# Ledger of designs, part 70: designed miniproteins, single chains

Each design is a single chain, and the fold is of that chain. pLDDT is the mean over its residues in the fold that is shown.

## One batch from the design tools (miniprotein)

Design m2423
Fold by ESMFold2-Fast:
Structure m2423 (fold): chain A 83 residues (1-83)
Amino acid sequence: MSLEERLRKALEDAREFVKRVLELEKKLTKENIPELIGAKLAAIGSLFEAELLIRKLEAQGVDVSEYRKELEELAKELGVKLG
């Protein structure tokens, strides 16, 4: 799998986990707390993987502007600041 294919997969996974976090937060119950924690950790992990892959592609001279924009939007929705 290419770096760009891995990045697209990481962003796809991040989108799915962020969506799940937002859904769980809208209807939060004590029963949903473990799933919410798991979804948040998975979302954070996918965002950090995407950031790492973006930096690797940028170092290779690939235009990552659209990927960075999507990453920043997802991080903002989740309430996470990426370094």
Scores: mean pLDDT 83

Design m2424
Fold by ESMFold2-Fast:
Structure m2424 (fold): chain A 68 residues (1-68)
Amino acid sequence: SPVQENADRSQKIKDALDRVLAGKMSLEEAAKEAGVPKSLISKAVKALKARETDPSTGIPGYSWNAPP
C-alpha cells in the first residue's frame, strides 16, 4: 500500500533529519539515505533550526553547518 510505504519513508526522513541536526551526517547523505531530494532535507533542517534556536547563533553544540 502507498500509505504504508509513505509511513516507512517518513520514518527514515525523520531519522535522517535528527542525524543531520545532531551533526552526524551531511544534508546530501541524509537525502540519499531517506530517498528524498536534498532540497527537502535542507528546507526541513532550516525550518527546525529557525524554530528551535536563534538563526544568528545557530544551534548550540551542533557544528554541521560548514562542510570543508
Scores: mean pLDDT 67

Design m2425
Fold by ESMFold2-Fast:
Structure m2425 (fold): chain A 65 residues (1-65)
Amino acid sequence: MATRREILRRAVEKYDEEMKKINQKIDELKKTLTPEEVDEFRRKMLAEAATKIGKEYQEELKKAE
């Protein structure tokens, strides 16, 4: 069983990896989309990643105790 500290670290690492992927995709989108469209897409992707990782984090915490 993972410790609560390990579960938190893993969640942070997953979020950092998702942010890196999102930033790379945003850099590609900046070549074809307007700044406003890029900002909308970025906010949506970040919100989806945060929601998914948050749910996984809560489930892992419940399993730890």
Scores: mean pLDDT 79

Design m2426
Fold by ESMFold2-Fast:
Structure m2426 (fold): chain A 80 residues (1-80)
Amino acid sequence: SRRAGLEILAELARIADSMDLSEEQKKIIRDEINDTILELDLIPNPTPEQVKSILLAMAERIAQVSPDVAAKLRELIARA
């Protein structure tokens, strides 16, 4: 559900903010999270499969900035 996706993104934001990352890395990750929230908001009734696909695509993009943050996102997705 959209709510589950938003809860994962909120947790990722908390994790990333607590990690030893540069301000540039934190900004890029924050922008990616905000863009993904907007993408999820545009879908009226996203399926669990659609939410997972969107979050996994985000993880691939974040991996270019921080492999550690991408790994945390993949862990959160797997627990959902």
Scores: mean pLDDT 86

Design m2427
Fold by ESMFold2-Fast:
Structure m2427 (fold): chain A 56 residues (1-56)
Amino acid sequence: KDVTIVAGKKEAERALQLLKEEGIEAPTIVANPGLTAADVDEAAKRLVEEIKKANE
C-alpha cells in the first residue's frame, strides 16, 4: 500500500511478473536505469519478498 519501490528495469519487470502469477497486488515500482544487478532473477525474487512483506 502506497509504497514506492525503486529497482533496476529488468528486476522490476521480473518481480511484477512473479507478483502477477501469485495474484498479489503490486505497489508502485519505479525503474531506475542507474541500478544494476549481477543476478537479475535473485534480485527480482528479493524484491518480490520485500513487496510481500509490505503487503502483509
Scores: mean pLDDT 68

Design m2428
Fold by ESMFold2-Fast:
Structure m2428 (fold): chain A 78 residues (1-78)
Amino acid sequence: SLAEKLAKLLALAKEAGATYKLELEVEYLNEQGERVTHSQTLYFKEEDLPKVEREIAELEELAKKLGWKFSYKLTKLP
């Protein structure tokens, strides 16, 4: 589920000592057929980047399978 995939990213998120910023947006249809948008900003340490990229790829694959609109921006902090 979306909640499960987001929970994995949240488990990796750490603001203290973060060197990367992830901005993500997921647009999906709920059980009522209404369009819902979830937006989130998370911060990650460089050492966790490979795990973060894997979770993003899994979320993209889930979105593709379920017809969700998924976009993200991953930025290295100065």
Scores: mean pLDDT 84

Design m2429
Fold by ESMFold2-Fast:
Structure m2429 (fold): chain A 91 residues (1-91)
Amino acid sequence: MARELIVEAIEEAAEELEKEGRYEDAEKARKMAEAIRKGDYEKAHEYFSSLSPEGQKKVTGALIDKVKALLDAGQTDLAEEVSRLADKAFG
């Protein structure tokens, strides 16, 4: 489902942030993913807003890449659902 794809994208971004030594951003990204998993988009937005600019860029980039991959695969409806849910979490 679209929520699961958003959670996966954010968790992948958190792993990359951790590999880059951005431990605080990685923890916040994981908390954002957990909030989305629980359906708490307001809390997810709080965590996103608390990320550094580099952390926000990494998380946003991972989501854009996921949406592009879905569109390239012809999964237009699913890409639209992912984008709608992302708007709630990112503002």
Scores: mean pLDDT 85

Design m2430
Fold by ESMFold2-Fast:
Order: sequence, then C-alpha cells, then structure tokens
Structure m2430 (fold): chain A 80 residues (1-80)
Amino acid sequence: ELEEIIKELKELSETLSDKFNEEGVPETEEDKKKVLEAAKKLAKALLEKARKYAPTEEKLEEFEKKLKEEMEKLEEALKK
C-alpha cells in the first residue's frame, strides 16, 4: 500500500535526522557522497514500489513530489 511506502520514507528521514543529531553530520566529502548515494538508491527502490502500489497516477505524482522534497532536504543538510 502507498501509505506504508510513505511511512517508510518518513521513518528513514527520522532515522537520518536522529543519527545526525546524535553522531553529527558527515564531515568529509567522501562520507557525504556515501550517504547521498545510499539515499538515492533507496529513493529509487521506494519509487519502484510506489509505481506498483499507487491506486492512481495522481497519487503516484504526489509521492514523487514528496520524495523529491525529502531528497532536496537531505542534499541541503549535507551542504552545511
């Protein structure tokens, strides 16, 4: 179900936020790149799931927009 996929995205966002708060944001460009690549890979997997379970094209587009927003937030956090 699409709701479960959205929940997985939120849980990932929260886990990364908690990790950055407890351990700090990755300091090196290499570590930042690893985090970004891992996030992109997971984003692709979540998008593929959304395509299978989205009840309408409109709901799929809503999910794609949310996924893009979360990725942009991560990229912005890593620029700091």
Scores: mean pLDDT 71

Design m2431
Fold by ESMFold2-Fast:
Structure m2431 (fold): chain A 67 residues (1-67)
Amino acid sequence: MVTVEDVERYIELGKEAYAQGKYATALAAFKEAARMAQELLERDPENERAKELYEEAKKNYEKVLAD
């Protein structure tokens, strides 16, 4: 079962990969984080933390693509 902690872990992995110039790894990590957050929202649409994490993952993904 996907958890909030799993999403946070992938966002952190993506940020670390991006800082190291590993763009492909960063994109994959943020994409997976967004997918997991969306899975949480499909189960509970009122999960505020999952909404925040989804937006953070998407924003970081877009930032990597803009480079």
Scores: mean pLDDT 86

Design m2432
Fold by ESMFold2-Fast:
Structure m2432 (fold): chain A 94 residues (1-94)
Amino acid sequence: SSAEEELRRALEETRALLERAGRGEDVPFEEFRRALDRILEAGRKSPSVELLLEAADELQAMADELERGGAPQELVDLLRDTAAELRAIAEEQL
């Protein structure tokens, strides 16, 4: 579905921003916030509980990697909060 495609694209955008930051590029925090907001918007439109839970697990794994690497706690928290919200959206569809 288009909503599932939107969710996958938003996840790819988030990965790309993290890769850019990992290369030492100055990526504004607001760009991460916007990308993660797009994930939540796409997630709310998606009927796929499985895809929502997979996306939440991926965001949690990203957050755990960032925390181990000493990334700013605000970014780690934003990823974890987004993962938790996706899980809540999935639970509401059960």
Scores: mean pLDDT 84

Design m2433
Fold by ESMFold2-Fast:
Structure m2433 (fold): chain A 66 residues (1-66)
Amino acid sequence: ISKKELEEAKRLLKLGKFSEAAKILGVSVGFIHKMRKGELSNRAIAEKLGISQSTASEIKKILQKL
C-alpha cells in the first residue's frame, strides 16, 4: 500500500466511509469493524495491511475515537 493510499484510507475512516476505506486497504468491512472493537492487535493489523505497527496503532486509534 502506498503512503497516499494509506492517507486516503485514514480520511475515509474518519468520515465513517468504512466500505471505501476497506477497498483501499484490501480488506473486508468486517475487518474494519474488528479493528474498531479492539479485537485485533496492532501486529495483526500491520501484517494484514503490510504497514508498520505504529501506523496500525494510528488507524486503530482513529476508529476507536468514532
Scores: mean pLDDT 82

Design m2434
Fold by ESMFold2-Fast:
Structure m2434 (fold): chain A 90 residues (1-90)
Amino acid sequence: MLPEKIRKDLEIFAKALVDYYKGKIDPSKDKEAQKAFLRLRIELSIASPEFRKAMIEETVKIVREIAKQEGLSDEEIERLVKLARITLSL
């Protein structure tokens, strides 16, 4: 199971990714998302391969759930999933 603080940052990142795709910009939420992303990049840089994979897969799961709730098509969901995987694999 992922630590609560990491899971919360993954949720912030996933929500920001979907909102950005839909053209929804909130400056206060964007600043929060940037900080969460920076923390996630640090965690990923020191994580074991197994833990890194768990973080990426949990992010994919959260992105799919939020995108479905927002009414995005399966094609749009797949694009967001690919973007999330690429972004967290850098």
Scores: mean pLDDT 82

Design m2435
Fold by ESMFold2-Fast:
Structure m2435 (fold): chain A 77 residues (1-77)
Amino acid sequence: MAAELEKMLEKGLERARQAGALALQQGKAQQMLQVFDDEIALLEQQAAASKDPKVAAILRKAAERVRQMKAELEAQS
């Protein structure tokens, strides 16, 4: 279960990175920054609600990766 969640999150993060790059090109970086903030909050909430510590750790790691993508987008916008 944890390994499958990690793979699904990895694909989601790759798509989010592509969406961020596209938003920057289209002048919609501010809108994408809000999307990243909402996603970070959702991942943190899901991690806190998780009863499996391995799942919680994977979700928190994903939230940290979204924070990194947000910081990169802010630096470029």
Scores: mean pLDDT 82

Design m2436
Fold by ESMFold2-Fast:
Structure m2436 (fold): chain A 61 residues (1-61)
Amino acid sequence: SQLERVRSILLKLGVPEELADEIVADLEKKGNPPTPEQIKEVLLKYGFGKELADFIAFLVG
């Protein structure tokens, strides 16, 4: 699923498992599946830079 891909990317980037799971849970609340815009919004909320958030949304969109 799209959310599994987001989780895998976050873990590969060195995000702690607990935080990756929290981000995925927030994304699931936004939509099923969340839109690329919703993915960017949530990642920005958690302190990810715009360029990285845009890239992750592109990879899983």
Scores: mean pLDDT 85

Design m2437
Fold by ESMFold2-Fast:
Structure m2437 (fold): chain A 80 residues (1-80)
Amino acid sequence: SLEEKAVKRTIKAAKSMVDAAQRLLERGAEREFVERVIDAAEKTIDFALKQAKELNLPQSTIDEIEELRARVRELRERVA
């Protein structure tokens, strides 16, 4: 469905945001800016997870989103 394609695109966007936050942190970017990218990624992930569950998407898709949530949590701890 179009909704499933939208969720999958949202997951790809979230992955890009998480990867960007990780690179910024590793390169010594301003912590406040990194925190803003992490916040944007977290909101995107939460939206994707809610939609994936409502659409009853495969557990593998839900697991992928939850792995991104774990990565965001780890990045928050590293920025603190």
Scores: mean pLDDT 88

Design m2438
Fold by ESMFold2-Fast:
Structure m2438 (fold): chain A 65 residues (1-65)
Amino acid sequence: DDKIQHYLQLGKDGDYNTWVYARGQVGLLTTGDEANRLGDEARQQALADRQAANTQSLLNTLALS
């Protein structure tokens, strides 16, 4: 389903709040255990991306200081 893939990608590319929204949409499009599995994958990626972005921001600030 292209919509499910769209929301998973949105969660991976977005911040934590975008992941929460994307997971909600995936949950509406899938059932039970599959929705949980897809949500866990999207959450892990979104949290990693958010952490990487925060680290890069701190490094950029440090380099300018």
Scores: mean pLDDT 65

Design m2439
Fold by ESMFold2-Fast:
Structure m2439 (fold): chain A 90 residues (1-90)
Amino acid sequence: SAMEEAKRLFEEARRLEEEATELGRKAAETGDLQLLIEGLELAIEGLRKLKEAIGLSMSGPERDAILAKLEEQIERLEERREELKEELEK
């Protein structure tokens, strides 16, 4: 069912967010830009899973508004990831 699929996606998004947070913490402690990039990649994946879960579990204008905000957040993180990749290549 859509609700069961949404629950699985919410749980997957949560795990990815926890992993991203841990990588971000390690990056802050070490100054390792590669760990920060990896953390951002997991955070982006988590938000994409969350977007899919919301798409399955909600409907109407409220759903559309939440999905738009999540897409904006994904775009900001993707931009930050690319900036860090460019910095790492210098």
Scores: mean pLDDT 88

Design m2440
Fold by ESMFold2-Fast:
Structure m2440 (fold): chain A 84 residues (1-84)
Amino acid sequence: SAVERVLLHMGLSSKPSLSLEQLATLTGLSRATVSRAVNRLVAEGKVTRSADGTYSLSPELREEARERLIELEAKEIAEAVAKV
């Protein structure tokens, strides 16, 4: 879904906050689709909107995404070391 795609790309992004245009580029979705998805995420408390119009993933979800990335990278390193 658009909501899941936006969450994943926000979690994987190195940037702490993203505009609707940046999210549209990252997700491959239209600005209108991203706007609707982000509004739902803000209503759910998963994303916060700043006064400058940028959006940030909640600290809790940002931490979860960071932990998942670290675990994934550690697994890939272990698999790479096992290759001859």
Scores: mean pLDDT 74

Design m2441
Fold by ESMFold2-Fast:
Structure m2441 (fold): chain A 102 residues (1-102)
Amino acid sequence: MLQQMLERIQRNPNDSATYLSLGVYYLRVLRDYDLAIQYFTKSIQLDPNNSVSYNNRGSAYLQLGDYDSAINDYQRSIQLDPNNTSSRDNLDRAQSLLQQQQ
């Protein structure tokens, strides 16, 4: 699956959905949070209204302990899609973790 996604972006470098899928693979399977953030950032650059890309980039920031960046991305996800319960739940968790760190 990873190789096929990499081939897709070589053939179509503006494929926002494939960059999102790559980010998710690096986030969930490889746990490479820095590469996940890079792919989600590219997805957002190509499709800045995609709430899912912001939510997933926030989750990558959360895994790195960058709670401020995670909160900002979750808030943006909610602004783009107020019915996204996942982003709201993730925001609540990130805010709680930030308070515990301080």
Scores: mean pLDDT 88

Design m2442
Fold by ESMFold2-Fast:
Structure m2442 (fold): chain A 87 residues (1-87)
Amino acid sequence: SIEEILKKIEEVQNRIKELQELQQQLQAQGLLSPQLQQQIDQTINYMQNVLRDIANGKLTSPKEATEKLNEAIKLADEVLDKIKASL
């Protein structure tokens, strides 16, 4: 449904924000390695590309949009969990 897609868009936007805030915190603590920076940046870029494709109508099917949003959420959660486990 459109409502479910909008909710998942918000969840992706929230994860982008959380990764950006965490990246700033890690940099301030001297814990942001170049490799970790690259992983965070790649994950944010992927999520932003999914949101852009939806906005541009490239994902025309609600099912396809939902699947891509779920993939984005999963990737973000995996990175967040890895970072939090290392703190």
Scores: mean pLDDT 86

Design m2443
Fold by ESMFold2-Fast:
Structure m2443 (fold): chain A 68 residues (1-68)
Amino acid sequence: SKKEEILENIKAAAEQLVKDPSLTREEIERAVDFAVDVLGKKYGLSEEEIQELREEARRFVDELLAKK
C-alpha cells in the first residue's frame, strides 16, 4: 500500500537522523512529522491515514531513541 511504502521510507530516514549526534530528539521528531505531512499530502492520503502514519513513525523514533 502507499501508506506502507511511505512509512518504510520515513523509517529509513529516521534511522539516518538518529545516527546524527548533532540532532536533538525534538529536531528528529520535527523532521519526521514534516516528512509524514508532506508525503501524505503529496500522495493523497486522508487526514486519518496521515495521523495513523504519524503515530507509527513517532513510535519507531521512540524505539530507536530508547536503544541509545
Scores: mean pLDDT 83

Design m2444
Fold by ESMFold2-Fast:
Structure m2444 (fold): chain A 61 residues (1-61)
Amino acid sequence: DLEKKLETVLSLGFPERVARQLFLRSYFPRGSLSDEEIRALSALDREAFLAAVRELSKRYL
């Protein structure tokens, strides 16, 4: 589910880092993540990014 949602955003043709930022902004409630956190998370490799998002989902979703 999470990977499928990320793949949908990636299919829009944005650079992967930008696509990850857009995904984070749409997936989590407004104010859950700072702009700095979003930039830092989007810079991780894909495996680390997905692991971090799964953990954050437990706190904010």
Scores: mean pLDDT 77

Design m2445
Fold by ESMFold2-Fast:
Structure m2445 (fold): chain A 99 residues (1-99)
Amino acid sequence: HFEEGLEAFEKENYSEAIEHFSLALAKDPTNVNALAYRAVARLRLGQVKEAEEDIEEAEKLGVSPEAYFALAEAYEQLGKLEEAEKARQKAKEAGIPVP
């Protein structure tokens, strides 16, 4: 489910991506990467409140290096540029390329 969510997300099929990430989270509610990518997809669709809930949950569970990149995009879309920059630095420190 998570992999299908990433494929949909890369194709900008954000509604489909949310469905797959939601299925991944139904199987493993601690999947921080699924929470982070679902938040970004939700923000692309204007679902700000739901995206903020996913970000808060991801932060509580502990952010993985891969999730830092997705969270940086989510923070940037929310206009939280300082938080976005800090998340990008954490992703870079973990060896995740930042575009």
Scores: mean pLDDT 76

Design m2446
Fold by ESMFold2-Fast:
Structure m2446 (fold): chain A 74 residues (1-74)
Amino acid sequence: SAAAEAAARAERDRLIAAAEAARKQLGPVFDSAAEEVIALAERAGREAARDPARLGELTRQVEDALVRAISQTG
């Protein structure tokens, strides 16, 4: 549905913005990790648009990946 696609896009955009904010704060050393998290967010958004029941699970996976990447970069 259009509503499910909008919800998936909103979470995708939020997660991409979070990865970009981390990239800006941590600098070039985080570039590769940020690109990986952005790719995960884009994939999660596409999958959630097809299966809205998975939105929470998929956004959690991307959030966990971002937190782990930040922890490994410090």
Scores: mean pLDDT 88

Design m2447
Fold by ESMFold2-Fast:
Structure m2447 (fold): chain A 70 residues (1-70)
Amino acid sequence: SEEVEKLREAIDRLERLVQAGAPPDEVYRALQEASRLLQKAYDEGKISDEELEEFVARLERIQAAVDARR
């Protein structure tokens, strides 16, 4: 679905920002947006259980990387 593609693009962008050492505020806003898109896709039933597990794991890994820099 278009919602899942937007979520994938948001997580891909977030990963690139973290790898590039972008400012914490920019990374945090991107993380919040990705989390919001994930919640919306889940609430609207537009994401499969497998996709949900994948995206949650990716976001948790990103959050751990961000927390390690603080």
Scores: mean pLDDT 84

Design m2448
Fold by ESMFold2-Fast:
Structure m2448 (fold): chain A 66 residues (1-66)
Amino acid sequence: MREEELEKISRISQEMVKAAQEAPSVEEAKKKLEELAKKYSKEYPELEDTIKSIMKMVLKTLEEKE
């Protein structure tokens, strides 16, 4: 990957994980993750698929906890 792309992915990933961990419920975590994914996909359309993959992975981890 390009260094700039990797840096952006790392930052977005960290923000999503933090938002999910700090959310008081799975429903609120989903809303925060969707907002972040929408925001970053608009800013970095070339990373849209990667951003969506990160969001799905984080959401799946939350959903496995009932």
Scores: mean pLDDT 77

Design m2449
Fold by ESMFold2-Fast:
Structure m2449 (fold): chain A 83 residues (1-83)
Amino acid sequence: KKIEDLDLDEIGEKLQEIFKEEGLSLDEQQEFLEKLKEYMDKYAVPSEKMTEEIRKENVIKAIKEIAENEKGKFGKVAKKLLE
């Protein structure tokens, strides 16, 4: 399945699988999640305007930016998550 066809829970499950495949430590997993949050915060909207659809789109945008801008394990994880 393409990432755009996954719901938020499925994206989270796929991310955890990729962390295991790439052998990320707990510290590396946390650093990746912190970077994901940083990229998502660029697209922040008021919580009362946040829908599941908007949240999913912002997650996908953040993952695409990590895949483009980050090197090494984080860029590889993001690219695998996208496909």
Scores: mean pLDDT 76

Design m2450
Fold by ESMFold2-Fast:
Structure m2450 (fold): chain A 94 residues (1-94)
Amino acid sequence: SSEELVEEALRILEEAARLLEEQGRLKDAAGVRTLADLLREASERGDLRSVVTLIYLGAHFLEEVARREKDPEVRERLLRMARELRRIGTQLLS
């Protein structure tokens, strides 16, 4: 369901924020948490366009952060989370 897909996207964003906090990337973590808050608000309003847009923005943000990441294991984890967010966004449009 759309609700389950949004809950999964929020879980991924929370995991990404925690990972970035563990890496000392506090500004990037705050950015992810802001996206998660906006996603919750859009979902509560039933604004599917904003929900999909925010999920793709979250994926793009994590991909950009991963490009600047020197640790290959952290980079791969960020890219996996971004890939999953893109998959969720695509499923919401189907």
Scores: mean pLDDT 91

Design m2451
Fold by ESMFold2-Fast:
Structure m2451 (fold): chain A 68 residues (1-68)
Amino acid sequence: MPKQDEEKVFKQLADELVEYANKLSEEKGKEIRKWLDKLVNEQGVSHLDLFPVIERLKEELLKKIKEM
């Protein structure tokens, strides 16, 4: 994938993750949003490095939602 598409996909995944967290609680949504922003802005990591991190969190949140 071109870098622009990968960054776009990352952005969508991050937004979706935050939305799922908000479904569990507003506090959880804020926590994840702040944490994601910190990863992107402080570490200067590529979108590729963040994909596994986002996927792990999304999986954890999905398990929580599914058990509700």
Scores: mean pLDDT 72

Design m2452
Fold by ESMFold2-Fast:
Structure m2452 (fold): chain A 112 residues (1-112)
Amino acid sequence: SLFEEAVKEVSEYFKEEGKIDHELIKELRAAEEYLRIKGNEKLAALLIRDELLKKRGASKEEIEKLRKELGISRKEYEEAKKFVELIKKMEEEGLPGNEAKKRIDELLKKLE
């Protein structure tokens, strides 16, 4: 699984740093919820890998190259990023997963 490989890369990063990065854990949880809702493993894996690459000091150009190599359009990527940011905000507000999903679905209907 592309997503399982990305999770392993994050785990390896924590071992290298000798500590857990709570921001990356939050990103992992949001990407996993994105995967659960949308079923797009390739995009979910990219979302996590991009955050890991940022932590490793990768340039914007290097991150953009990975998206292009995976055949993911900029539009799909930006929509997925907005969705993940919404999931993170709802988790920070202490909303249960089913309520977060309902609010996300309502917001997406308003954006169409």
Scores: mean pLDDT 78

Design m2453
Fold by ESMFold2-Fast:
Structure m2453 (fold): chain A 73 residues (1-73)
Amino acid sequence: KEEVFKKTGKIIQAAKDAYQQAISDGKSREEAEKVAVQAAVDQALKEGVLDKIEKDPFESAQKAAEALKKAYE
């Protein structure tokens, strides 16, 4: 559905913007990836893709990916 594409686009864009900003700020690739993942999770919460965020950022990212895949199907 159209709304799903908009939500996915915003999440991807938030991650890209956060990554680029972190690199511009002189952060390492690993730190930039962590910032990008956190930005994607934050955007997914704003769009209502995640019902509840786990305290582990990696687990939250996995749930966001699974929710997007399920919504796409």
Scores: mean pLDDT 67

Design m2454
Fold by ESMFold2-Fast:
Structure m2454 (fold): chain A 83 residues (1-83)
Amino acid sequence: SLEDLVAEALAALEYVKENPELQVPFLERLRGLIELARDNKRYDLIRALYEPLREPLEELTSDEDPEVAEAARRTLELLEEGV
C-alpha cells in the first residue's frame, strides 16, 4: 500500500543519512513515491513525508556532492508543491 511505502521511506531515513552512496537512489525513489501519492490525491501522505523530511532535505540541498544537492532540492520542491 502507499501507506506502507511511506512508512518504509521514513524508516530508512536515518540509515540513508549515514550511507551517502544510498542518498541519490533514495531521493529518486522518494520523488516517485511523492508523484504516486499526488496522482492518487493522497495529500495526507505527502504531509506525512513533508514534516519529518523537511529539515533533512534542506540540509542535503547544501551537500558537497552536487548530485545529492540537486536531488534533494528537486525532492523538497515537489514536497512543498504537494502541501
Scores: mean pLDDT 85

Design m2455
Fold by ESMFold2-Fast:
Structure m2455 (fold): chain A 61 residues (1-61)
Amino acid sequence: DLLERLRALLREAAASDAEPVPEELRRRIGELFGLDPARLRFRATPELQARIAELLDELRA
């Protein structure tokens, strides 16, 4: 369930025209999904970035 929520937020970030997400968030996403963070092109508002970080923290716990 948390993974599906995270995927939904990442789809939103992939379609966004907001600010680029910080490198540390791309790294964490890459680590979780086995993806190269340098190839990730996500953009998100500060609010969406915070929601993504919260879900990543929950998945780690």
Scores: mean pLDDT 80

Design m2456
Fold by ESMFold2-Fast:
Structure m2456 (fold): chain A 94 residues (1-94)
Amino acid sequence: SSLEELLEEAEKLVEEKIKDEEIKKLAYRNLSILRELAELAQQQNNQALLDFVREALLGLKKLIEEEKDEKKLKQQLESMNTVLERVLAAAKKA
């Protein structure tokens, strides 16, 4: 699947599977950073960053589909958000 298709699939999965508004907002924050990273990676012709974004999107989709414990889902999304924010900050300095 293309990155654009993966982003659209992940966004749809967030809307359909996450009922808690706080957790949904957190998932959308992660998606927003991944969209920005994808655009930045394309602008920089950075294949490693594109591969990272693809793997992160696949991981996010799997997390939302498989994690039925809202507490664990929230914790894992918060951890993911911290990593993604650091990657974005580093990518913007390049």
Scores: mean pLDDT 88

Design m2457
Fold by ESMFold2-Fast:
Structure m2457 (fold): chain A 80 residues (1-80)
Amino acid sequence: SMIEKLEEEIKRMERVAERLAASPDPLDQAFAEVVRWHVERLRKVLEEAKEKGLSDEQIEAKVTEVNAETLARVRALLAA
């Protein structure tokens, strides 16, 4: 199900954030903050999906929007 896929994606991204935060590289630490923001946004999508009974298509659309916002934040970080 999309709910299960979203829960697994959240777990994967949490592990990515932990690895980046453990890096001595300041850029990796900055990326960890972006990934943590991404995880928080995905958690909100998951909560809304469970609360409102969102369809798989609606969940996918919201995840796509979050991914686009995350990419914009990554690009802004690299341009700083």
Scores: mean pLDDT 88

Design m2458
Fold by ESMFold2-Fast:
Structure m2458 (fold): chain A 61 residues (1-61)
Amino acid sequence: SLAQQQIEGAQQTYQGLVEGATAWYDKQSKDPSKAPEAKKKLDEIKEKSQKSLQEAKEKAA
């Protein structure tokens, strides 16, 4: 169904964003001067991505 396709697409987008952000954070966190800012950005990306996924599920027909 269209609803299932929308949820699947949102899940794939969520996974890609979180994986990319985590890989970026792992690289940045090796530098103590960058780690706090990188952690904040990682948390923001996770929060935003999770919210988008939940909204997609809620709006699925």
Scores: mean pLDDT 81

